# Designs tried in a protein design run: designed miniproteins, single chains, continued (4). Part 80

Each design is a single chain, and the fold is of that chain. pLDDT is the mean over its residues in the fold that is shown.

## One batch from the design tools (miniprotein)

Design m14766
Fold by ESMFold2-Fast:
Structure m14766 (fold): chain A 90 residues (1-90)
Amino acid sequence: MEEKLNKIIELAQKIVDLIAEKLREMGRPEEAERFRAAFDKMIETVKKTKNLHAAKSLLDAIESAVRRLLGDENPEAVKLVEEAKKILDE
């Protein structure tokens, strides 16, 4: 259980970093900062509660952000989301 949550958190942090970097490249550094702050708070909630439901909510939010902001432009982010969801479903 705890090992799964730690892997999900690590993958979530990597995805958030990729999205924030992409937003900065697009000339939206303030949006990148707001995005990071929002998801860092969600990640902290998962760490604090160690709750699988909180982890699922985090991944659902990240998946929506990847689709909205990156789409097919970043296949690495999509693969990381799929990997995290697979870990959660195990």
Scores: mean pLDDT 78

Design m14767
Fold by ESMFold2-Fast:
Structure m14767 (fold): chain A 73 residues (1-73)
Amino acid sequence: AAAARRAEIERLRPEALEELERLKKEGADPSLIEQAEFSLWVIEQGEAAEAELDALMASGPATVREAIDALLA
């Protein structure tokens, strides 16, 4: 489960970098550029903390995931 998420994050990292570069090159709306930068930051943080997050999700109750989802909403 976590291994699949880590593999997906590893795949998304270059896509996020390419998307950010594309948006900057075409002079897209600043909010879209900031969203792309935030997405890249989340990927970098997620990659660094993936093992810790997976351990928490595996041992933590569903309410912990609900709290995380609420923070992201």
Scores: mean pLDDT 67

Design m14768
Fold by ESMFold2-Fast:
Structure m14768 (fold): chain A 66 residues (1-66)
Amino acid sequence: ASSAQVAEALRLGGEAAARAREAALAGDIKTAQDIVDEAVAQIGTIDPAVARYVRRELEALIAEVA
């Protein structure tokens, strides 16, 4: 992927992280996981390697908050 596509993928990951964190803090782990799955699927259409990285980071975030 281009640098611009990687930047967009990371921006999407950051937005998903904020939403997943809010859901996890509210005790809604299923919604948090659904947000991660949706974001990773979208990022995967841009770059599968970035999608794997984002999944690891977001799942770690949910585990830390939950």
Scores: mean pLDDT 83

Design m14769
Fold by ESMFold2-Fast:
Structure m14769 (fold): chain A 68 residues (1-68)
Amino acid sequence: SELGRKAASETAGKATDAAKELLEQGEKGITGSASAGKTKIVAVVKSPKKEVTVTGDTSTGEVTVEEK
């Protein structure tokens, strides 16, 4: 669906931006993973010091970012 494509695109974009930010901050050993459920796409970008989780909702098109 349109919302699913939008959520996937925005989730990928925000995860890429998070990885770039970690690289710009001098982080090394950055890893990425992604999983897709029926209504959620989750991308996790990790370094030894930080974790960024990007969640896209395929039903609403909403994308959220959490840094830990």
Scores: mean pLDDT 80

Design m14770
Fold by ESMFold2-Fast:
Structure m14770 (fold): chain A 74 residues (1-74)
Amino acid sequence: SEMSPEEQELLDKFLEVFSKAPKEQQQEFLQASSDHDVEKLIEIAKEILKKQGESEETIEKIVKLLEKQAKEGK
């Protein structure tokens, strides 16, 4: 249930990128998280990461981590 150091590093990177996103997009992400809308949450996360210039490899790793966290939180 604890994140690995590699997973924590990916989450920290996502939080850094997320903090640079427009406030409206941050609110949409938090709303999707509150609604347990995993598909919407992943869509918004991908948009944020892509817009901030993250590589497709990094986006895929972060998305996998977010999906895992959402699934295990059930």
Scores: mean pLDDT 80

Design m14771
Fold by ESMFold2-Fast:
Structure m14771 (fold): chain A 79 residues (1-79)
Amino acid sequence: MSDQIKKQVDDTTKKQQDKASKQLTDAGKSDQIDDVVQKITDAGKQVLDLTLAGQLDPSEAPDSVSDSADRILDDALKK
């Protein structure tokens, strides 16, 4: 079970990293890609840790990663 949760979180994190990289490039903010990708990676790790600790329902883990990534990206785009 934990391996499946890890895969779902990792897959969602990777998808959000790719989305953020493209949107930042399209917005002319490619200089922020490394920072945003790192923050999304950290958010994915935190969601995984919380899910494995029983603090977050596994069914909510992908949405939690997506919500965190969207907030991180929005913060970067408004700079």
Scores: mean pLDDT 82

Design m14772
Fold by ESMFold2-Fast:
Structure m14772 (fold): chain A 55 residues (1-55)
Amino acid sequence: MEEAIKEAEDLAVRAYLAGGKAAAAEAMRQLSEQARKEGNEDLARAADTGSRKLE
């Protein structure tokens, strides 16, 4: 879980620098979807939580 949170945060920061809050939220949603398809529930949960906090 800890590593998943850090991965999600790193992605959010990079997306935010590229396209602002909206881009960060979209990147987190895409990460959550991909992680679920790959069976990485911890990463999917971290990305979903991050997306909600960016609202």
Scores: mean pLDDT 76

Design m14773
Fold by ESMFold2-Fast:
Structure m14773 (fold): chain A 100 residues (1-100)
Amino acid sequence: ERVSEAEFDEYRRLLEELDRLVREGRLDAARELFERLSREERARALLVLAVYEAALRAGLPEAEARALAQQTVEARLRELARLEGVPEEEIRAAYERMVA
């Protein structure tokens, strides 16, 4: 779906704020922010949190888990697929369903 320039900028700022909260290890604050987001914004927030949590479960240090979560959406989709041991196509399809 088409988004306005203002909505796109707002979305980018929200994603940057989520990335900042994850970088600082403030997962509870990140989840609270997630609950106030639109469907598209929630899909992005879920991807950030999913990568962070999957990395921690895989035994990566918090700093490395945060670094993985801070990447672009495309990089996060690839990393999540790798960490969960599923095809990237499956993760992408799930993400697209959440955005739709």
Scores: mean pLDDT 70

Design m14774
Fold by ESMFold2-Fast:
Structure m14774 (fold): chain A 71 residues (1-71)
Amino acid sequence: MSEEEKLVEALEKLYESVFPGVKFKSKVEGVEALYEYLLSLLDEEDEENRKKIIEALEELKKKVIEIIKKL
């Protein structure tokens, strides 16, 4: 199993923990739902830290979606 496949499996397990019993139409939809959930947790964060975390999450989201599209 490649490191990319392991990352996708880890994310699927995270979806199950965050959205138990929810069936996503695609792995990309699951990633987007998880991203929106993580953004909702930042409502109480400091503005400077929030901006840095959002930038990191956007880059991570792009990389994960590209990996999923290749698999």
Scores: mean pLDDT 72

Design m14775
Fold by ESMFold2-Fast:
Order: C-alpha cells, then structure tokens, then sequence
Structure m14775 (fold): chain A 70 residues (1-70)
C-alpha cells in the first residue's frame, strides 16, 4: 500500500510543490517546478508534461519508486 508521507505546499498560494511517498519500505519524493515539470529527490526528470494536481504528483512518485533500480 502506498503511504503519503508529506505534501509540500506554497504557504500563500496553497499550490502543491511536492509529494513524499512510501511503498514497501522505500521512500520517494516528486518535486514540481514552476515550469510544471516534475523531478525526483535526485534531480532526475520524471515528467516534462505539466502536472498541477496532488494525484498526478503521487502517481509520478509511485512510478519513479517502481522504476528505481534500488
């Protein structure tokens, strides 16, 4: 089961900036940049497609975690 650890939000706009997830003891973080692109905690590009919702960020974080060679 995927656990949502943290949702990072802009204090003023309440826009979601990043999501931390855990699956099977592994943790992964997806960060959204101002251009709409999403990166992982290691600086790898996860999506060039603009993502604006928490759900999309969670899905990208889970995919990145599953694709992780570790």
Amino acid sequence: MVEILDVLRNVKSKEVLGVGVRLDGKEFVAYRHGNGQTYDQYGNLLSEKPVTTEKELIELAVRGLRASPW
Scores: mean pLDDT 72

Design m14776
Fold by ESMFold2-Fast:
Structure m14776 (fold): chain A 66 residues (1-66)
Amino acid sequence: RIVLTALEDGAIVLADGTVLRAGETFVAPDSAVLRPVDETGVALIDSETGELLAVFDTARTEVRRL
């Protein structure tokens, strides 16, 4: 399971437009996969539905796999 922690405000933006604040976390479903967008930008996609879950900056986000 992928867990994202915002290190700075705006490091993670959820699909509904919610911007996470520094210290906030997003726990992805087990079906979530990472897709690179550019050098630092990554999209989190639900592999079952193809829906975008979040977009985040890897330089400002802690990524854990649990």
Scores: mean pLDDT 83

Design m14777
Fold by ESMFold2-Fast:
Structure m14777 (fold): chain A 64 residues (1-64)
Amino acid sequence: MSPAQILQQVVNEFQQQADAQGKTVTPDDLQTLTSVLRDSLAQGLSNEEMRQRLLEKVQQLLQE
């Protein structure tokens, strides 16, 4: 799975969770996730490690 596919999968899951909580996914939220992905790529993290960091960030954004 490519990094772009991982991001799309995580964004789809984020949108489902946000909708269930009555929240709207903002452009700023998407930029934040893109930044996490770029930082993970710069660190040479695996696809699984990138997914884990993105999911952790999704949970943080949902709590705010």
Scores: mean pLDDT 82

Design m14778
Fold by ESMFold2-Fast:
Structure m14778 (fold): chain A 66 residues (1-66)
Amino acid sequence: PSEEEIDREVELALHLIRAAVAEKAGDYQTAADHYERAASIAREMGRTDLAEELQRKADEYRKKAA
């Protein structure tokens, strides 16, 4: 894999970890933001199904934060 591909995989993983930490803290706004960014990165990587799943999670957590 290229340096750019590795960077995207690492960035995706870090946002998923941050989302999980925010969920445990009850910070649904932060969790939604990280899932949204993770969805964007997954889409850039061509992982369409994952991107759709993560975007759905972002939308659901954003509603819980309201």
Scores: mean pLDDT 85

Design m14779
Fold by ESMFold2-Fast:
Structure m14779 (fold): chain A 85 residues (1-85)
Amino acid sequence: MAEYEALQKESAELYEQIKDNEEALKKLEEKVEEILKELEPKIKEAKELYEQGKVEEARELLAELLLEGLRKLTEFLKELVEELK
């Protein structure tokens, strides 16, 4: 939870640095699509766990996927900010 909140804050601050750059926003959009495609199989696995009544396992997997996606997004935002310098 605390890690997720810290990553959300960091990613928001990084986004503020690129939001007026159309090229950077286009690259960000493409990266978001890439991350979502990478997470798709694991999201399906979480749904299957939930349908099987393995609610805690499904919640743990979803929390892990949210953190993984946010970490990847935050790292990419750092790269975009560096490219603008």
Scores: mean pLDDT 81

Design m14780
Fold by ESMFold2-Fast:
Structure m14780 (fold): chain A 92 residues (1-92)
Amino acid sequence: SIKELNSAIQSGDVEKAVELLIAAAESGNVDLIIIADNALYEIDPELSIKAIQEAVEILKKSPDPKAQTIAELLEQRLANLLRQRELEQLSA
């Protein structure tokens, strides 16, 4: 749930946050994944990027076609986050 994810984020537990993101992906709750990713990015952009990278790798190893589709969506979001971070560094 979002409450458990927020708790993990606040404690800096990347492994727990990734685990909860995977659970959300397995349930098909893409909105929860996006909310979690945005919250992580506001706290620590590097942590957010790392967590999404780990989630993508885990999902890509799943035999479930639904998990593969979610991994592709997360890869697109990861590309956008990396671009945003690069632009922020260039404008600083």
Scores: mean pLDDT 73

Design m14781
Fold by ESMFold2-Fast:
Structure m14781 (fold): chain A 68 residues (1-68)
Amino acid sequence: VSEETLEVESEVAMLTMQYHLGVLSPEETIERAEELRERLRAAPAPPDLRASTLRSIDLLIEEARKEL
């Protein structure tokens, strides 16, 4: 697993926590989540790890969009 992939996974967890704590707006959360999605696409990663992280990102984006 690449360092970049592990960093993206960590940042997704942190972003999810910050969103649920009300630290970030829905718009800001979506913007950051989409940035993490692009970073993950550029990083070499096993398909299962990539899929699980992408699912977390997609769920966060969908949740935030419902608040708009």
Scores: mean pLDDT 79

Design m14782
Fold by ESMFold2-Fast:
Structure m14782 (fold): chain A 74 residues (1-74)
Amino acid sequence: SEAEKHLKEAIRHLEKAIELLKKEGKITPEVLEEIRKADEHVRKAAELGAEKVPELAKEVLEKIQELRKILEES
């Protein structure tokens, strides 16, 4: 589904943001751009019924929580 595609893209961008944060040890413009892209895909998935794909929605939430922990520890 289109919602599933957007959730998968959001996960990909969140993973890249996490990787860049771990590599750089700081928030860079590239990290912020990856977060922005992830947010855009999450918003699109929400419009398309992301609740119909709970396992992917859960994975997005887990990646957001990991990203938040890294940011709070930095």
Scores: mean pLDDT 81

Design m14783
Fold by ESMFold2-Fast:
Structure m14783 (fold): chain A 67 residues (1-67)
Amino acid sequence: KKVTITIDGVELTLDLNELKKMGEIVELLEEKTGLKLEDVDREEVMTVYDGILLAGAYAAEQEAKKA
């Protein structure tokens, strides 16, 4: 399944499998920038950072449902 999100005016289309990979990238980004996924509300996607964190959260949620 494909999901399309818009981050800072950039349209990004991701597959669920791609979102799983994005979760790893988001974890690295959180360590580099000090941003925490738990601090980002899915309903408040306003910037590229929020969009990336949202994608990672979605990937993590899909993996959690698997477990």
Scores: mean pLDDT 54

Design m14784
Fold by ESMFold2-Fast:
Structure m14784 (fold): chain A 73 residues (1-73)
Amino acid sequence: DAVARELEALADELEAQGKKLLAGLLRRAAEAVRAGDGARAAAILRGLADHYELQGKTEAAARLRALADRAAA
């Protein structure tokens, strides 16, 4: 629940910045958390973390990996 709410807040922020595709992926991850599918949520978030890491955004990638670990727990 707390993870799903944090993911929705991040999605809203990204959508406000025009990053609708990334926002959509975060909303899918939040929906997976709410559905009890933590493994799916973790997979989506790790994919996004890899994307941010390729852009040199290592801190953002680390945050997404931490959220993935919490979703999978």
Scores: mean pLDDT 83

Design m14785
Fold by ESMFold2-Fast:
Formats: structure tokens, sequence, C-alpha cells
Structure m14785 (fold): chain A 96 residues (1-96)
């Protein structure tokens, strides 16, 4: 269940970001907390990497570093959807 909540929050943040809406610090901290619960329930390389990327997103947002933020978003998308076909499917899912 914790994994589903974390992935759902990531998709929601990505959906809004692709529409030009940066997430709030509160939203990213909520996501970090959900990923921490996911790591407790099911430790995985995927969960660990997402956790690290979310920490970097929080820093980029605090610093107003839009370029760093974009690079980290691209890394998250690649982690969720490593192939072009998977990336297209992910973008279609979060657009709807």
Amino acid sequence: EAKRKAVELIKEILKNYLKGEFPTLEQLEKLRKAIDEYLKEEPSEFAQKIRELVDKLIEALKNGDKEAFQKIVDEIINLLAPTEKQRKKLLEEIEK
C-alpha cells in the first residue's frame, strides 16, 4: 500500500509540473514521508533512488534552481519509465 501511495503522489506532482505548476515544499515533504514508509515496508533499490531524487528536488526548490529541478524530474521519469514506450505510456497516464 505504501508503494502505491508514493507512486500516486509522484505521478500527481509530475502531472502538475508538466502543466507548469511547481510543487510546494509541503507536497515534496509529504512525498518524502510516503517514500520513507515504502522503504520500511519494502526496501528496494528503486525506493532508495526515488528517495534520493526527492531530497534533491526539495533542495532545488528551496534554492529556486529551476535547471536543477528539471534535471531531477527527468531522472525520476527515466527511473519510472526507462524505455521510450514506457515513458510515452507514463506521460499519457499522468496527462489524463
Scores: mean pLDDT 80

Design m14786
Fold by ESMFold2-Fast:
Structure m14786 (fold): chain A 59 residues (1-59)
Amino acid sequence: MKEFTLVAEAPTPEEAAAKAWEQVKKLQEEYPDAKIVSSSISYDRKKKLYTVTVKVAAP
């Protein structure tokens, strides 16, 4: 089983989530059985950026 950590940053949570979701879709094209095992969102006040982190597992 292979685990991937996908990270996307954007000035809004909606943009960060959209970027992370596009990365997940691209990964699922390579690994059709890939599943999201966790997701989180955080905000960096210095950068003024939202970071979405998604962990995906593939067999």
Scores: mean pLDDT 82

Design m14787
Fold by ESMFold2-Fast:
Structure m14787 (fold): chain A 91 residues (1-91)
Amino acid sequence: MTYTKSAKAPDRYGPLTVLSRAVAKDKEILESDLSVEGLEASSSRQVVTRKDGETIVEGEVRLPEQRTSGTFTMTVTVEGDVKVDITLTLK
């Protein structure tokens, strides 16, 4: 199963950090991606952690000091039909 969550970027100037977190219970996250439409990231990273039957994927994308009005989307693919909780935070 594939799950997605999107968030609109604020229309502002200055650096922007996008944080993503996906949690799948009792299954492995097979693939995850945090995409940014129309913007170039100054840095990006993703970390996968397994804990007590849960797979947690945390992503971070940093944008340079510029205005953004794009969309951030996190997509995760898990084995089977299990609930996935996806959170996107913009700072």
Scores: mean pLDDT 68

Design m14788
Fold by ESMFold2-Fast:
Structure m14788 (fold): chain A 97 residues (1-97)
Amino acid sequence: MEKEAKEGEKLVEEQYGMKAEITVTEDSTEVVLTIDGKEFRLRLVNREMSAAEQRELLEGLAELQKALAEKGIGKSIEEIEADLAAALAKLDEAEAA
């Protein structure tokens, strides 16, 4: 376990062979996950996310889940693709409502 940093600094955590680097700014939190030498970037904003920002987050999460699925962890790639499609469809419905 690593010590937590203040806002504007980098926080690095390592658990179960996965490394997470969290960078907090005034407007956003960026999470870089390293699994099997491959980096996945997820960006969270400190406000309500726009539909475009939510899409980018969902796509980033799907790529991360696919990397885990290749190691036999979690859902199958087919299920991840289906979940992503369903989530994006719900996001489109929320935008239209």
Scores: mean pLDDT 69

Design m14789
Fold by ESMFold2-Fast:
Structure m14789 (fold): chain A 85 residues (1-85)
Amino acid sequence: PFSRTPKELRDAVAEAARRIAAGGDLRAEAERLSQAFTAAGLPGEYGWATALELAGRRDDARRVLQLALSGRHEEARALLEEVLA
């Protein structure tokens, strides 16, 4: 199995930033980044938080990370879904 390199994570983040700045689907970018972070061996919620930060939603990003780091993974997902509604 391939481990993602830091370059692949950087490329995924750069592409997400470009798409979000162009008015792209934030939900799709959050899920794509979640997959990229998971492939690199990092929690998927880091990808969600990164997408929220790229969209200028820094407080929501912080709350998602705080819930995930506290083991409250379902609440982190629920918050993401509320923010994206």
Scores: mean pLDDT 82

Design m14790
Fold by ESMFold2-Fast:
Structure m14790 (fold): chain A 93 residues (1-93)
Amino acid sequence: DIDAMLARFEALVADLLAALDRGIALAEARGDAATLAAFRARRAAVLADRDADLARMRAALEAGRPEVAIGLILRLIGELLDVELEIAKLEAS
């Protein structure tokens, strides 16, 4: 179901943005200007890529190319993991 795959992509983008917002708040509270700037840059990149990636995913699924959609989802999962690891490092400091 194309709509279910697109809903999964949107849910992962929302989860990634929520993780970045938590990281931003934590970096601000810690006074870590470098980590704050990095999280803000990542958040801006996620928003800049979202519409283009969503359009690409829809077009690929409609063309019967699910590997493109899977690749985009796996990339978002990897980005979310990287953000959560950076938050964990900041919490442990």
Scores: mean pLDDT 88

Design m14791
Fold by ESMFold2-Fast:
Structure m14791 (fold): chain A 119 residues (1-119)
Amino acid sequence: DLEAEIDLAMLQITAGVSLTTLDSIRKSTDEELLKETVKILERHIEKIDEVMKRYPQYRSQLLYNRGVLLYSLGVAYRQLGKIDEAKQYYQQGIADFQKSTVPGSDDMLKKIQEELDSL
């Protein structure tokens, strides 16, 4: 299914970009840029949810991708001072990494748990 493969590739690219921007998000003091980042991440999570519902055979990979976006979203909410929202998104990301069999899920789980435990 070529369309499914394209959707998965696009979501994987989005998750990778989110992960590589984590340090920039963590250091950001620009509230408007952080709010725009939140909106972008939330839209991508909604897209992952739709794709995962349509293609359950790719659930493990999509849970990893969603976990990365949830991690980034938690960091963005933390930078906005919205600690309760940050905790909720970190907890959701932890659950996604726990259910994923993608290599690196354990490392991501450890990092996001450390973020949650620091709040």
Scores: mean pLDDT 81

Design m14792
Fold by ESMFold2-Fast:
Structure m14792 (fold): chain A 88 residues (1-88)
Amino acid sequence: SEEERRRREEERRRRLEKEIEEGVYELAFAVELTVLLREELHRNPAEAQLALEAGIESPEVREYLEAKERLEEEARERAKKLLEKSKK
């Protein structure tokens, strides 16, 4: 039962570590995606995001959404590599 308590404590620690890693990864992903969107669109992606949230339909918003969908996978790979470098 001491062994069962230690196992549960270790499982809880691993779960917390995973949640922290996932949070850091999501932040890194958001940063990398923003960089890629700025390079692709040659403008601030925050402007298109605000227009989208306001329900504005425009060619700029459509271009933003299409670029975001295409660049998500590259942004995820960049975020993963960034986190792998920080663990060295």
Scores: mean pLDDT 78

Design m14793
Fold by ESMFold2-Fast:
Formats: sequence, structure tokens, C-alpha cells
Structure m14793 (fold): chain A 77 residues (1-77)
Amino acid sequence: MEKIKPEDILDYLESKAEVAEGVDPISGKPIIGGAVTVTLNSGNSFTAHVESLTAHLLSENPVDPIDGKPLDVENFT
């Protein structure tokens, strides 16, 4: 897969974003607006706000907010 540049990550995630309700497990805050469901190779999945998810993916050590393991993404929907 082609590596997404940091500036392109937000645009890519916004292209996948849908209106969702719930709590963003990355920020711990209610989801307002565009959200993306992240499916991990571990079988875990979570839904996060696009801005929160983008910041998390750009961190030096992105982790799965469910189990704290390194973030290993299968897809975004």
C-alpha cells in the first residue's frame, strides 16, 4: 500500500467519515460530526472522530485504545 503523508491522512480519513454517535475511545469525549470505524488485524474495532484519529495516527507510538498494543490497522470505514 502507498504510504499516506501526514497532511493526506486527515483528507483520507474524511473521505471515509460517516456521522456516528458514541464515545471516541482515543479522546474519551462524545463523537460529534465525522467519524471513522477502524478495524485492526487483531480483530478489534473502534469508532473515532476523524480529527482525534488523525492526531493519534501521527503520534510517535500509536496504540490500540482497546488493549494498548501497537496500532495495526486492517482498514478504515
Scores: mean pLDDT 73

Design m14794
Fold by ESMFold2-Fast:
Structure m14794 (fold): chain A 58 residues (1-58)
Amino acid sequence: SDENAARAEAAFPVGAAAALAALQAGHSKTESERIGREAQAKAAGLSMAELEAAGRAL
């Protein structure tokens, strides 16, 4: 939905910051991307499935 896409987009910087912090902590690129998407979903108030469906996932 447009609302879910807008929420995901607004939460993108939160996800990006979490992914960067995970990389700096020694996580792999794949793990850091997952951590970032989880943080983005939480900040957006979306499930992971809703975040993926919105097309604005990190």
Scores: mean pLDDT 88

Design m14795
Fold by ESMFold2-Fast:
Structure m14795 (fold): chain A 85 residues (1-85)
Amino acid sequence: NPELLKELQKLSDEVDELAENNADLSEFDKLEKKLKELLEKAKDNPELSTAVQRLIDYVEMLKLYKESQEKASEFLQELMKQVNK
């Protein structure tokens, strides 16, 4: 299905754009919702369905990575406050 493949490509490009721009978690949540809608549309195409699921898994991993980076940044800020005393 060329239309679904084109939609997957567009959503894949959106994932890369959000990652590059260090977008808010809320933007990744919106993208994940769109990917889950595409997964339902792709249910009769195993190859496309697998690709969509992998992209969903990647978005979840990016969300975890972003949360880890925010926590690390907070830790470094507290550490810097201790050094400046």
Scores: mean pLDDT 82

Design m14796
Fold by ESMFold2-Fast:
Structure m14796 (fold): chain A 72 residues (1-72)
Amino acid sequence: GAHDAADRAGTAVAVGVGSGRVSVEEAGKIVQSYGGEPGKDAVEAAREAGRVGLRDAEAGRKILEEIQAKGV
């Protein structure tokens, strides 16, 4: 459901940025491509990815897929 998609998208962004595999700017661009806003740091980027997933489970899944493709 949307809550699951939101949690997975937010967690993927947090792990990707925190591990250095994805920059904050790169994560922000991915989130923006699905209707979110850019975050200034990992916490904000993850929170916004989660909000996108809550509004649109498909968009949340796409954010997860793109972040995972970066080797997260």
Scores: mean pLDDT 80

Design m14797
Fold by ESMFold2-Fast:
Structure m14797 (fold): chain A 82 residues (1-82)
Amino acid sequence: SKIEQAEKLEKEGKALYYGENKDPVKAALLFAQSATLYAQGGKLDEARKALDQAIEAFGESTGSPEEMKEMAQAIIDAHKAL
């Protein structure tokens, strides 16, 4: 289901964001994708929490202009799904 996919992506994002080898770029993308799937599955509170995590990870990210644009677009898409 979309909710099961969202939970998996959220777990992967948390491992990358709070883990020893922090990857905020990949975490932001996973959190944003999770937020979109939660929203599509009708879990709006979980979607908002995942979106908040995506925005936090984006704020800590240092990447190429292409990576920054990809993260921003994923966050915009998640907002539109809510």
Scores: mean pLDDT 87

Design m14798
Fold by ESMFold2-Fast:
Structure m14798 (fold): chain A 88 residues (1-88)
Amino acid sequence: SPVMKELEDVGKLIAKLSKQLSESTDPLEREILEATIKILLWSTIQWLKANNVDLNDPEVQAKLEEIKSHLPPEVQEHLDSLVEQAKK
């Protein structure tokens, strides 16, 4: 589906940025990468809502969990918060 393709493409970008974050030793670069990832996560959830995508759909949840698996714990909690707020 078009939704699953967009989530796949976003997931690949987030995985790339998360890898760069894990390999970076520069505090400023780490802060910029974390902020960029958080903006991408927010934009993705807003896009799903704008397109009336059911966030309780098992395929959508599976893709969001795959994206979440690439994130550091603090950003994982941020994604969980965005998803729960979007369901209300």
Scores: mean pLDDT 87

Design m14799
Fold by ESMFold2-Fast:
Structure m14799 (fold): chain A 74 residues (1-74)
Amino acid sequence: MSSAEALLELAREDPLLAAQLILREAEEGPKDPFLMAPALKYILEHSKSEEAKRLAEEALRKMGPEVEKYVREL
């Protein structure tokens, strides 16, 4: 949906801001953590920013091990 696509686009343009937004949403309890998976995978694998990667890891831990496994398998 638009939210997932917007997050992925943001991750490509500004991975730090994208990671911060995803972490905030993870803390609030996302309706569909799956929608954040493509953006999280992109940040973790392709981001130049170590800070963005750290925040993305925190977001994954907050959403739980099931989501982490899903992202790793993408």
Scores: mean pLDDT 77

Design m14800
Fold by ESMFold2-Fast:
Structure m14800 (fold): chain A 73 residues (1-73)
Amino acid sequence: MSEEELFKETELTLLHMAGEIYARQGDYEGAARYYERILAIDPEDKRALANLADAYAKLGDEARAAEYRARAA
C-alpha cells in the first residue's frame, strides 16, 4: 500500500472505532456523525451504511434509516 492508502485505512479504522464507542454509550447523534465522516471518505462502506441506518433508527429518523439500510444491502 502507498503511504496515502495506509493513512486513509488508519483514519477509516479510527472513525469506525469512534462511531461504535459512541453508539455503545447511547450517543447515537455522535455515532451518526462519525459514520457520516466515513461515508464522506468511502461512500460504499457497507459497515458504515448499516451502522448509520441503526443510529438514525435510534434517533427516530426512520426515513433516513430506511435509505441507508437499502444502500447497505
Scores: mean pLDDT 82

Design m14801
Fold by ESMFold2-Fast:
Formats: C-alpha cells, sequence, structure tokens
Structure m14801 (fold): chain A 94 residues (1-94)
C-alpha cells in the first residue's frame, strides 16, 4: 500500500535522524524527500528507496568538491543514516 509505505518511510526518517545535527538532518531530508518521491512514482519498496537514496547521495557528494577526508566523513554519516533508517523502517512495519 503506497500510503502505508510513505507513512512508514517518513516515520523511519524522523527516528533515524534523531542523533544528527540540524545541518546534516536538513541535507539528508532533501535527499530523502527526492528519493521517496521517485520510489512512490516507480516502486514503493525499501530496496527501491535505498537505491534512489544512494544515487541521490552519490550525485550530491560528487557535486560538493569535498576533500578525500570530507568525502569519507560524509559517506560514513550517510551509511550510518541508512542502517538506522532500515532498522526503524522494519520497526514501523514498512
Amino acid sequence: EKEAFQKAAKEAFEQATKNFDATTKAQLKVLFDQALAQALATDPSLDTLESYLRAQFDDWIASQGLSPEEAELARGNFDQFLERFKEEFEKVGG
């Protein structure tokens, strides 16, 4: 159910981002909102949403002109967010 998927994804996002600072959360929200919209338009599943999230993040990080150390930190934060998001999504019954 598309509405149930959207609700679960939004709830999981809020739970997954509780430990992040406001700036990081805001950036993740932009990527998340775009990925969720694409998943809802194509295939509302966790695997599809994760694929779009990873693609959105890869495009974003490539555009930022980060140093290798900054890029590694950003990838670490994103991976931590994704693992937490997947755990919270399972808890909500998504």
Scores: mean pLDDT 83

